# Designs tried in a protein design run: designed miniproteins, single chains, continued (2). Part 15

Each design is a single chain, and the fold is of that chain. pLDDT is the mean over its residues in the fold that is shown.

## One batch from the design tools (miniprotein)

Design m4497
Fold by ESMFold2-Fast:
Structure m4497 (fold): chain A 90 residues (1-90)
Amino acid sequence: MAKVVLPGEVVAEETVLAREGETAADILRRVAEEHGLEVEFIMGPAVDTVLAAGEPLTVHIVKKPGTDEYVVELLGSDGELLVIALARPR
């Protein structure tokens, strides 16, 4: 079990449920948009992985110090990093 520790202020930590047919990238974009953020760059080992409907996932949103940039992380139920994105306020 690996945790990604980022320097910055944690803006949000929440549990989200996967919807039918959503990829990890789809879920991350949806949560970022719910927080008023526009995703500029997304990467990770599971970007295109379709997750089981109703699977509980963890999202972390961290503001980078000294910038208007946000890092959005999607973690699996076991705490593994699925996808990470850079985002900015809309």
Scores: mean pLDDT 77

Design m4498
Fold by ESMFold2-Fast:
Structure m4498 (fold): chain A 103 residues (1-103)
Amino acid sequence: SVADELLERIARVLVEAGVMTPEQAQAWLDEFRAALAGLTPEERERVVIDYAAGLAWRAIQEGRLDLARKIIEVLREFKKKLSPEVQAYADERIAELERALAA
């Protein structure tokens, strides 16, 4: 699913940034996938967008601006693949993050 592809891409970014080991990333992906199993595709997309946006906010707060930019870029790339209603939601989250990053 698009939500699963987005999760895998976020996990890769976190491993490359040294936030997680590959083993920690795999455990996190497995737990997150289990948590999403009962949701509709749209609900799964929203949950993953919220989580990724939260990670970007935390990166900004911690002064990890390059990590925040990479997460925002991933959100922009995946926005085109999301359901139309979730695309609007993702646009709002991305705009908030870009305003915070520019401040």
Scores: mean pLDDT 87

Design m4499
Fold by ESMFold2-Fast:
Structure m4499 (fold): chain A 84 residues (1-84)
Amino acid sequence: MERKLAQLYTAGQITVIGIRLDAQWSKDPKTSAQLQEIADQIAKLQEEALRAFREGDFERYQALDQKLTELGQQASALARQQGL
């Protein structure tokens, strides 16, 4: 379990850092603000997902993981539209 938790945490941190870098390198202030907001939402939901996983609540974990995937896709779409 410890190794899986570390992998999930690391992947989550890499995703947040990537989105924050896209926000920093965006030339559009509106896109930068939207990416920062998505990064903040992902960070919060990752904390909840890791808690659900630790508690063995896999149904809740799956629901949170789906939301995280959706937010990540939204961030990637915004970055792609801006050439990031």
Scores: mean pLDDT 77

Design m4500
Fold by ESMFold2-Fast:
Parts: C-alpha cells; structure tokens; sequence
Structure m4500 (fold): chain A 72 residues (1-72)
C-alpha cells in the first residue's frame, strides 16, 4: 500500500468513527485500530489529533459545499 493509500485509509477510519460516535470520539489509537495500522503510522501522516480532526472536518465541509453547489 502506498503512502497516499495509507493516508486515505486513516482519514476513512476517522470519518467512520466521527459518523458513528461523533468527532470527540476520534483518537489516534482508535483511528489506528480501525485503519489496521500502528499509532506511529498515523503520526507519520498527521502531526497530532488536531491535524487529523481538521482533515475530517475539511473533507466533510468540502462534500457539504459540493452538495449545496449542486442544489441537492
């Protein structure tokens, strides 16, 4: 798996945790367990929990803006 594929897996795991349990349920350990990687691997892609949460929010805002732009 490439570095980009690992990063996407981490983001997808964080989004899934957020959707099921809320954004405050996101943690490096839980995301690592869900993504099937080590916490060290998560830290390689995201400086800290705040950086990971920011990416999750930005991805969801981008999707929401796209839906508004498309009139749906």
Amino acid sequence: MSSEEIRERIIEAAIEIERKEGINAISIRRVAERAGVSPATVYRHFKDKKALMKEVVERQVEEGMRLIEEGV
Scores: mean pLDDT 77

Design m4501
Fold by ESMFold2-Fast:
Structure m4501 (fold): chain A 110 residues (1-110)
Amino acid sequence: SIQEKIKEVEELIKKLKKELEKIYNDESLSEEEKHKKVTELVKEFAKKILEIVKEAKKTLSPEDLEKFVEELFKLLHELYDFMIENDLLNEETKEILTKLAEEIEEILNQ
């Protein structure tokens, strides 16, 4: 259902936020190690979101898919704002999130 897929996205975002904060607050890690770990987490997050979007396109009606996508982009925008506000966004993670948005739009326009 649409609610189940949105819940999966919300849980992935919540997990990502917690892991990002842990990495940036870890004084034992170098700046380079922090950037690498953050980049890897955001890449894994993006892959999981794309799989949810592909599954949503296969299983949801066109009307439910539209509602799902609107809520998804709202949640991704809230995540992006959170990352900016907490100085968690770097150039590589910005590129990954931009590419994620483009790949979502490509899936929907098929």
Scores: mean pLDDT 85

Design m4502
Fold by ESMFold2-Fast:
Structure m4502 (fold): chain A 70 residues (1-70)
Amino acid sequence: SEIVEEAKDLVEGIKEYFEKNPELLKNPLAQKVKELADRLQKLIDEGASVEEIKKAYDELVKAMEEFQKE
């Protein structure tokens, strides 16, 4: 599914971003983004349904939007 590849790309991008900018993880909103990215990765690795992956992806995107408003 296209959404699974998009989710993988998003999670990888977020992990690389925080690896390059570790100071950002002192922000609780950034910590939430990382936690949601880790959860989405786990769902992908466990072969969760496309529906579950889409839901987790949407939650992660919303958390990123909130973090970026800072």
Scores: mean pLDDT 85

Design m4503
Fold by ESMFold2-Fast:
Structure m4503 (fold): chain A 83 residues (1-83)
Amino acid sequence: SRSYSEELKEELLRYGEQRARELAELGDEESAQRVRDVARRGGSLLDGAGGLPSSFSYTLSRQTYDDTRREIDRLVEEARRRL
């Protein structure tokens, strides 16, 4: 069975890859790569959170997911304002 942190990591990487592909299709390869890098870093943080005691793992995993997704959305908005 997948852990909560592993589920959030898969969702985050899928979300980031979809946003990166959309930016690359619009010609912004630099922003696409930044989105992929942010998603990858968030995924690594989620791996670390999953290794913590359950009292901290859930809260930290959720916070990491929400913070990373917000950063991806910020990068996408900034890129789209330049197009």
Scores: mean pLDDT 87

Design m4504
Fold by ESMFold2-Fast:
Structure m4504 (fold): chain A 87 residues (1-87)
Amino acid sequence: MDVDEIREAAQRLVERAKEALKGTPEQAIKDLQSALDELARVAPPEYQKMLENARKYAVTLAKQPEKKEEAVSLAIATANHLLRLAE
């Protein structure tokens, strides 16, 4: 398992999630989807279902402007969980 690839992808998800807060809900959806897809490519099989569920839920929340911060928080929490694995 390439721990460095997981760490880099998770850190990118955190950065993209923070940038999503500055944009429109539509841009936030695209940025969060892209970052979660990158993380899913390097994540172990046991985390794939969690990442798929997080992606679906984040997309749903990001379509609601009032829930954009919740979608970003979910993405950051998902990234932090995988960063702990990379230690």
Scores: mean pLDDT 72

Design m4505
Fold by ESMFold2-Fast:
Structure m4505 (fold): chain A 106 residues (1-106)
Amino acid sequence: PVPKLSLSELYEINIRHMAKVEGISEEEARERLEKLRDEALARAVANQRSWVADADVPAVEAEVRREARENRFNSRLAVELLALQAGLRPERARALADAYIAELNA
């Protein structure tokens, strides 16, 4: 079996790779990735025209989880963006992404 890398380990590998390729510090690479993540999330929120009604949230959360698992999402950002695109409010999208990542690391 392929060794299981945690999502934190994959994130750190990506930061080190970016720093090496661009000739910048790991701290600068982390700041760049965090800024790009925050900008992508803000753009997704700004582009949403309507939010899922509270009564429908559990069904939409289940569908987002199903899609993420079927497509083997290993990025917290990808799951959070998928949840926002599905119409989950920012606080719910964040909580869903956090729960999904915790389950992958268990």
Scores: mean pLDDT 76

Design m4506
Fold by ESMFold2-Fast:
Structure m4506 (fold): chain A 74 residues (1-74)
Amino acid sequence: SRELAREMAEELAELYRKGAPESKLIEKAVEYAERAGPSLTPEEVEEMARRVAEEGVPEELAEKLGGMIKAMVS
């Protein structure tokens, strides 16, 4: 699931760089969370959000995506 968190961060950052709207980023984040299920920990979600922000996505959006996924896996 650490590998999945990394994959999520990379794909979300790429979508943002290509100009995808926030709704599309949310949709992809939900798809990853559903696929990962209980194998995705809150700590891995937080790491994903940090990586997404480091790749140039606004911190507010990265935190929103992370918070939403964390709520789904908690």
Scores: mean pLDDT 77

Design m4507
Fold by ESMFold2-Fast:
Structure m4507 (fold): chain A 69 residues (1-69)
Amino acid sequence: KVVVVTEAGKESKTTDAIEAKVKELGAEEYTIKRIGVNHFQVVVKGVNVDKLIEELKKIDGVLKAEKVV
């Protein structure tokens, strides 16, 4: 799973962009869960997690993306 920190005030647009990127990368299953004010947990199946982190870091409004077990 990946934890993403978003820029304050951009959570909705950034979350939509994260979902679009996860679908673009070919995820079989995914969940995006809010775990804090600007912290989101992204869980994916069928996608390389390291590649997902690299791509998420390119999204406007993503301040941080980290792999967690």
Scores: mean pLDDT 80

Design m4508
Fold by ESMFold2-Fast:
Structure m4508 (fold): chain A 95 residues (1-95)
Amino acid sequence: SPVEKALKRLEEMKKRFYEEADKLSNPEIQEELKKRIDELYKRAVEEIERIANDPSLSDEEKEVRLQIVVESTEALATIMLYNAKLKEEKEKRKA
C-alpha cells in the first residue's frame, strides 16, 4: 500500500540520517541531532496515520500527500544535519 511504502521509506531515511549523525565528532551535537531527527520522524509518522485515516481524501489524494510528507521530512532532516555540521565547525573554531 502507499502507506506501507511511505513508512518504509521514512524508516530507511531515518537510518541513513542516524549513520550521518554518527560521523559527527562532537557527542553532544550528535545526541541533539538524533533527538531532533526522532521528533521529526515521530511527527511524520503521526501525519501519515492522519492522512491514511482521513475519509475525505481519495486514494490518489492520499498517495500525493503521503509523498509530500516523506519528501518534506527528508528535506527538513537534511537541513538539521547541515546545521549540526555548521554548529560543530563553529564550536571547533572557539576551542
Scores: mean pLDDT 87

Design m4509
Fold by ESMFold2-Fast:
Structure m4509 (fold): chain A 68 residues (1-68)
Amino acid sequence: ELNSFIRALVDEMKKLDVPPDVIFKVLEATFGAKSVDEIVKKVREVAATLPPGIKEKVLQALEEALAK
């Protein structure tokens, strides 16, 4: 389920100490997404706007969530 993927992504971001405000931005950007591919695109777009250290953590969390 799409909700299962979102939960996995949030859990991986928390595991990497991504700040709660950044997790919220990712969730807001992925609201209304119809597929995992659309979520991936939106997460990468948000990550591109973040400071380098946080960007790497968000992208790593995305890869970990996709590996499940």
Scores: mean pLDDT 83

Design m4510
Fold by ESMFold2-Fast:
Structure m4510 (fold): chain A 74 residues (1-74)
Amino acid sequence: SAAREEELKKGAEQLKGLAEMVPEVEKAGKLTKEQGEKLKELALKAAEALENNTEEGLKEALKAAEEAQKILEE
């Protein structure tokens, strides 16, 4: 579905944008450098997985999101 492909592409772009924002969140004292590096890595990994547009890619993106949420809850 073209609609699904567009949604996944937009999701990947949003995750890449989030990764770019991580240094500002670190500077604000909301994340440690280690937490920021891990969150950025997870966001980029999830973006790549979504761009693959496979069931396996979606599952990988969800796992990355769960790990990112754990970091943000610390």
Scores: mean pLDDT 76

Design m4511
Fold by ESMFold2-Fast:
Structure m4511 (fold): chain A 92 residues (1-92)
Amino acid sequence: MKVEVRFYRDGRLLSEEVVDTKTIEEAKKAIEQAIRRARELGADRVEIVVSGASKDDAEELANHAAETGLRAGYRIESVEISGDEARVVFRR
C-alpha cells in the first residue's frame, strides 16, 4: 500500500512525501512520521492519502491517522474512505 502526504502552510504546498509500505504497521509508522514532520514544518494543513489497501485496512489507517493527528494538536477537517483508498485532512 502507498501513503501519500502533503504539507501546507498559508495555502502553499511546503512538501510532499510518498512512502510505499508492505504492512499495516509500516503504514501506521509512515503516518506517525508524517504528522511529526508536519509539526516540525509548522504545517497548518496536512493531507494524508492511503491507497492500495483493503477496505478494512484503509478504515483502520484512517482511524489511526485521525487519532495521531488529534493527539498532535490538529483538528480533523475531513475523513473520506472510498473503496481501497482513505483520505484524512487535518487543520490547525
Scores: mean pLDDT 88

Design m4512
Fold by ESMFold2-Fast:
Structure m4512 (fold): chain A 90 residues (1-90)
Amino acid sequence: SPALLKIATEDDRETVLAYGLWRLLNDEERIEKYGEELFKRFPGVDEETAKAALEHRKKYGPIKNPEEAAKIPGVTREQAEKVFEALKEA
């Protein structure tokens, strides 16, 4: 959506990221098509980290909590907790 793209570019990147991550937890078809792009929106996430995140989800199912997300190479526990906290508030 153009509206979501505007938010992601400017003031509300964390909300769009949290929403994108929430969708990754609940939408298998989007993960196959767009999952790497959504994970690359994390600060410092590279291509290897995005691929590792998708592989982890394929092996162990949806990422349900910050501890599981932090096990993905390149994702810190602080980043994971921040995103999951935003999901509770949204």
Scores: mean pLDDT 57

Design m4513
Fold by ESMFold2-Fast:
Structure m4513 (fold): chain A 81 residues (1-81)
Amino acid sequence: MFELEPAPLEASRVVLARDLIEKGWPEPFLRHARRTLERAGGEERQEALVKEYNEWDEKATKEMLEKGYITEEQVERWKKA
């Protein structure tokens, strides 16, 4: 189940912050996103955290798809939205 293996907290925050900036969210969210990246540290550390999140996300997405909680169409929509 989704809650069985919680997302790595710092890694998930970095990935979400980068996504908010890429999608051009409103300023309150962008300010929070930029601050999150500053707290995470340099580019190398941010990349390591992104890799950690992607590894968790791949595993969690596979389990959620197998359980029928999400569809491949929903995953594609979230990536493009």
Scores: mean pLDDT 72

Design m4514
Fold by ESMFold2-Fast:
Structure m4514 (fold): chain A 99 residues (1-99)
Amino acid sequence: MKKVAVLGAGELGFRTAEYLEAQGHEVIAVVDISPERLARAEARGYTGILGDVASEETLRKAKELGADEVVVALPPSQRETAERAIEVARKLGLPASAS
């Protein structure tokens, strides 16, 4: 079992969180820059981190909460942001993958 931070609080992010929980992992945080999407995540019982998914400060907050890894759950239109988030996470010592 791993503690995972999900990067993205859209529909893909929620499906990713549910899938990770079904596999026996703990979703310790969901990250999004949109306060409205984050409020929906918090209404579903997730801990929210308001910030840019590719920001070093934001990813450090996930690490400080105890994240063992991050999973990027962004739509194809945000591919560049997803790739940057993976790069920054890995530089911080967080294994990173895309859902």
Scores: mean pLDDT 87

Design m4515
Fold by ESMFold2-Fast:
Structure m4515 (fold): chain A 89 residues (1-89)
Amino acid sequence: SKAVEILKKLLEEKVSVEELYKKLSPEAQRMVEQLKEAAEKGTSEGEIAALAIMFIHVFDLSPEERARIAALLLKLGILSEEQAFEVAS
């Protein structure tokens, strides 16, 4: 998918957490904060990935935002690389 290609590029260019976050819409930023809270409460990586996919589809987020969310969750240590690529798929 286009989001997977963008995710690979973001990881290759080593884009910072701050740069990834600030380019998200307010809706996407709120989603990331909710997913961070879920991770802090002990929610599994697989469940967080599933929640991220659900939110991306519900809010019809762009491939660029989808890729940035996946990269951000990976860089924050919330998702493994495999789960981040699943979110971008």
Scores: mean pLDDT 84

Design m4516
Fold by ESMFold2-Fast:
Structure m4516 (fold): chain A 74 residues (1-74)
Amino acid sequence: MEEALRLHAELQALVAAGDLEAAAALAERATASPDPLVRAVAYQALAEIYAKQGDFEKALEYALRGAAALAEAA
């Protein structure tokens, strides 16, 4: 849980700074995590980033992946 919360805070800081490229790279690396909660945070961040870029198809795909990972974590 601490790892997922720390990742969420770091991703939120990068997105708030407008550094979407760094945020996407960090989130993509985190999707390889064995922790489903870490993967859920990563997929949710990717969904937000792609939505901000206007790529709603990818945003929806990542949002669904995030929901599946979150369900696995519960």
Scores: mean pLDDT 84

Design m4517
Fold by ESMFold2-Fast:
Structure m4517 (fold): chain A 88 residues (1-88)
Amino acid sequence: MAREEALKKLEELREKLEKAPEKNELLEKELEALENENEELIEELAKHYGVKPEVVRKYKKALFGELSKEEAEEMAKEMKVDADYAER
């Protein structure tokens, strides 16, 4: 289930951000990017997470059920790799 897998990875990333309260502003920008298709916010989120803007756009597609199964798997994989990198 593409949407559920993408949402799961998004929640994992949010959990890491919540461990650092000073990063809560990124969660707000993420919600705005998903709701308002703000390309500048998408680019800022991509830069901060260390992923390509395409990955952030895939979040939005996954949340609204627009991703194919293959696209959702690629996004989840990239999100996991980014999370592992951030821990190290």
Scores: mean pLDDT 54

Design m4518
Fold by ESMFold2-Fast:
Structure m4518 (fold): chain A 91 residues (1-91)
Amino acid sequence: MKVSLSYDAATGSVTGTLVADEDGNTYTVLLKRDGKVMSTVGSGGSGQTITVTETLPDKAVNEVVYTVLISKDGLSVAEEKIGATLSVSAP
């Protein structure tokens, strides 16, 4: 199983990606922002690539922490944590 998070500064979007194992199970991907579960969810079967995308609000903060929560058949199996940093060049 491979899990990744990416941030696109041009669109303000955070994308979580799971490449599921070929084990016959159903997988769910959830995004957490600052410890809270977002409404965006992705689901798929064994061997599938599952993506979820969430857009940051118009008002930027200096740092937002995103975490990917993975569940397999409703059981939490992995949690990956990354920081998405919004660099504002302020004087």
Scores: mean pLDDT 68

Design m4519
Fold by ESMFold2-Fast:
Structure m4519 (fold): chain A 60 residues (1-60)
Amino acid sequence: LQQVRGVGRATAEKLTAAGFETVQQLAEADLVVLLSIRGIGQATIENIAAYLREQFNKPK
């Protein structure tokens, strides 16, 4: 999770506490659910979405 721009340890811990322990789980999550997590801002969600496009837009 800390591989994403703007996602530090504290943000990664909040995502893990909400049940998102891996980047793959974030890719499968609804963005509305991510926005409902206290302490996660719109900019952080946009950075996560950009990172997921780079990681999961292409097959291995």
Scores: mean pLDDT 70

Design m4520
Fold by ESMFold2-Fast:
Structure m4520 (fold): chain A 87 residues (1-87)
Amino acid sequence: MEEVRALIEEAVRKGEEIAEKILATKDKKEQLKLKVEALGYLEETLRRILALLREAGAPADLIAAVEQRIKKVEEKKKELEEELKKL
């Protein structure tokens, strides 16, 4: 699936760019904002991958594994958003 490969490559590129910005900043609030942004891109990418896997008739166990990863990313993003609200 060429679209899945393209999505992964885009996510890696965006992740590297955001990671570089996180390492460059000394502001905890800005670091948290960038981490939330990174998790948002990861969540979006995983949801698009999930849609393509469903369309391609991927095995149920693989679909379930991706759904579980999305849920964990959503939970972590929510935790960081709550921390950001306190700053």
Scores: mean pLDDT 80

Design m4521
Fold by ESMFold2-Fast:
Structure m4521 (fold): chain A 99 residues (1-99)
Amino acid sequence: GVEEGVQEIIEQLPDLTPLGKEILKKILEAADKLEKAKSEEEKREVLRELLDFLLAQMEKAGVPQAEVDAFRKRGLEEIDKHPDELAEALIKFKEALEK
C-alpha cells in the first residue's frame, strides 16, 4: 500500500544503489569545497567538475543524448550566471542530509 511504499522509499534513502551512493558522495564533497571557496571562479570550477561527473553518469545510465546536452547547457549557464546561488543550494542540501 501507500504506507508500505513510503517506508520503502525512506529505507532506500540510506541504502542507495552503488551509483546513487557515488553521486551523493560527489555532491557532498562538492558542497564541502564550495563552503571553503573564496571566489566566484573557485565556485564555478567546483560546480563545473560536479556537472561533468553528473553528465557522465547520465550518459552511462542511458539518458538520451538530447536530454544530456540540454542539461549541460542549462548547467553551464546557471554556473556562469548564479554560482553563489548554486553553491548555497548544494550546501543547504548537505546540511539537510546531515540531520
Scores: mean pLDDT 74

Design m4522
Fold by ESMFold2-Fast:
Structure m4522 (fold): chain A 94 residues (1-94)
Amino acid sequence: SSMLDADAPALTDEEAEVLKEALLKAYEILYEEGLISEEEYQEAVAKIDAYVEALKAAGAADLKTLVEMLKKGIPKIKDPAERKAVEKIIEILE
């Protein structure tokens, strides 16, 4: 059971870095498509590292489980910019 406990769903260091890169690229695309302002883009980028590290510390889910949760959440997102961000994150992580 100790080995299974060690493999419990949580972002690894490698998965955290992949998620950070995906978030950075998704926000870059939103900015380039005019869905967010330069100020919103800069603020989002500055907070990505802290956000991903918080998710990792919380043991929220592994990367694959997180992607599946995001996919299931898309139809519930009402903000077009937020929906586009989530869709781009999924696309980059797959």
Scores: mean pLDDT 72

Design m4523
Fold by ESMFold2-Fast:
Formats: C-alpha cells, sequence, structure tokens
Structure m4523 (fold): chain A 65 residues (1-65)
C-alpha cells in the first residue's frame, strides 16, 4: 500500500532524525548500519523492544517492495 509505505517512512524518519530519502535508500541497498541506527533510535525514542522495532522495519521494507 502506497499509504502504508509513506506512513512507515514518515514515522521512521521522525524517530531516527534521518530523512525519508536516506531511509528508503538504506532499505534499497540493504544498508545494515543505517538500518541498525534507525532501529536503535526507535527503541530509544518510543521505549519499545528491539524485537518490536525490528518488526516495524520489516513491515516498512515490505511496504517499499
Amino acid sequence: SEVLRKVALYELSKASGLSEEEIEEAFQNDDEETLAKVREAIVEKFGISREEAERMLAQAKAALA
């Protein structure tokens, strides 16, 4: 879903401080370092588990495919 894709990128951008473009590029290039930074930022910012943050990233990657 295009709506789900845009919402995911917006939320990840807001949590990590990285641009939506940088996050999208990291997913396209499988940039594990950048994606790990996004994951840790989500964990810290929202107080959720790393497992939950990982699921959010997987959902975003699926929405971008």
Scores: mean pLDDT 77

Design m4524
Fold by ESMFold2-Fast:
Structure m4524 (fold): chain A 63 residues (1-63)
Amino acid sequence: SEAEEERRRQALADLERGEAALAAGEWAVQHRDELSPEELAALRNAAGEGRELRERAERELAE
């Protein structure tokens, strides 16, 4: 039970981080002309990782 509560708590934190990274990626696309290629790539990579975190968290929370 406590281990399940901890996993759910971690999943909620991962969901929040994933959503924040995805939002940052959307912002970066809207401001691509103001960002360096390195900055844009970093934010897009972070958004990709955030998508995976969100997907994993959603699966954990569905259990």
Scores: mean pLDDT 85

Design m4525
Fold by ESMFold2-Fast:
Structure m4525 (fold): chain A 92 residues (1-92)
Amino acid sequence: MAAAEAARREAERKIALGEEKIAIGRKSSVAVDQTADAAGGRGMAEFYRNMAEEYRKRGDEKKAEDYYNAALHAEGQALVLEGRETLRAVDA
């Protein structure tokens, strides 16, 4: 009972945080592919963060910002998927 309620609140928090990150990430000019699962979304976020860091080191601040925002979008998708899966498990 108590564990299920705690899991539900954590899932709702993850979904809200994920939606916020997606909204910020939509400012990027980089297209972010829809991810079927949270693991894929996190992998894509890591890829975009590595690209952002590479462009930042080369002095291309605009591309670094775009890829960083793309990483936020992908991370947000992963958080929403994680939260939805937890809510489904709790409600089952």
Scores: mean pLDDT 80

Design m4526
Fold by ESMFold2-Fast:
Structure m4526 (fold): chain A 84 residues (1-84)
Amino acid sequence: AEALKKQLEATAAQAEALLQQYMDDPTQAIYDQMKATADQMLALIQQYASVTMDPQQAQALIDAAQKQVQFALTNAAKAAELRK
């Protein structure tokens, strides 16, 4: 469980760094990296929830995480449109 927490923290830090880079230079390549990192973070959250929590708590955490990821990716896509 502790190893998964550290992986989640590391992945979140990488996602933040990519978002900062994307704000400076909004390219499709960086967007694809952000999306891949978000997918990895969701997989880690699902793994952590499934081994640590009751199914109901796991569902709530997974739903919240999916919402946050969609929000972040939508904001990134909107920034790319402004770049055009």
Scores: mean pLDDT 76

Design m4527
Fold by ESMFold2-Fast:
Structure m4527 (fold): chain A 98 residues (1-98)
Amino acid sequence: SALAEAEALYAAGRVPSDAEKLDMMIAYGREALPSAEPEEREQLLLGIAAARLMRRLLEEGVSASEAVEKVQAGVEGKDKEVQEELEKLKAEVAREEA
């Protein structure tokens, strides 16, 4: 199922280049966050941030190969844009939990 595929992507640490799968990954991650253990929560937040960046780059017309390289560099701490998306996501979640 779509939910099982999103879960498998998070477990594998993979970010797809398909817009529909990215949207599912973001939705799944956001729904899983409130009940996640601390270590799982950190992995979900990073995965959501990476998926959001990938989706935005694809929407902006960046090629799938260039978007993948940029997102991978960000996850590895070599690029700031994944960290910027992560900080935005953390602020959104903090507002929702207030």
Scores: mean pLDDT 80

Design m4528
Fold by ESMFold2-Fast:
Structure m4528 (fold): chain A 92 residues (1-92)
Amino acid sequence: SEEELRRKVERLREALRRRLGLSDEQIEAILDAFALSPESTPLSRLAKMAGVSRATVSRARRIMRELGVTREDLRGPVIAAYVAELAEAVRA
């Protein structure tokens, strides 16, 4: 369900804050990078997209795996947010 997915992603955000000491801005940038890239994307590219170190992205990917969060789980919410942002830009 959407509520279960939302709770799953929130658990990931909390784990990234607690275990890696990341800001909310850094967490959202990392989640965006994972959501908007294919599984074959190199860690160096993900790090550049998120504006964090390769080591940080590697640790974030491990936490995602531990919590069973997939790129698909992130994609729905992230794409919906970007579509909303683009709609606002077009209305301006």
Scores: mean pLDDT 81

Design m4529
Fold by ESMFold2-Fast:
Structure m4529 (fold): chain A 60 residues (1-60)
Amino acid sequence: MVTLTGVRSVEAGGKRLVGLGLSTSSGDSGWVNLGVEADEATIEKGLEEIKKAYEELQKK
């Protein structure tokens, strides 16, 4: 089982990447960077949707 613990955006080389904080049932935790390249406006909309979904998952 994997639990999402956080979401952030990272700027690298003029592009924005998505960082996900994850924790596993085996006790491992850390950040995973997803290599998603898009226009800044598209990334902002995607991050807003991810944040909303994350909040809804926390309100189980």
Scores: mean pLDDT 63

Design m4530
Fold by ESMFold2-Fast:
Structure m4530 (fold): chain A 61 residues (1-61)
Amino acid sequence: STLDRARATAEAVLRAEPESAADVEGLWELVRLLTPGFDELPEEEQRALRAYLEELSRRAL
């Protein structure tokens, strides 16, 4: 699914650039750019993804 691809993309970005954990909004924008179909994600899935990115960032910091 697009949501699963977005999550995998976020994990890959943080693996390559751990400093991205300090900027959740920047991480969100990069995941959006790199994930085909991101703008078609339902609002509920976008909220779940944002919560996931915030959790990944907290664990990486």
Scores: mean pLDDT 81

Design m4531
Fold by ESMFold2-Fast:
Structure m4531 (fold): chain A 55 residues (1-55)
Amino acid sequence: MTPKIILIGKNIPQAVIEHYQSLGYEVLTADTVEEAIEIGKKENQRPIGFEFLAD
């Protein structure tokens, strides 16, 4: 199973997404914590972590 990470924030820099992808993560993005929870449930996967990036 490819490890997944959900990044939470608006305007998440592409470089941050690419960094986690280079570490072998499948990166999912969410604008809010609530959206991240819904994505996690829908994917039936265990997110590795959350990173909040300010607008």
Scores: mean pLDDT 71

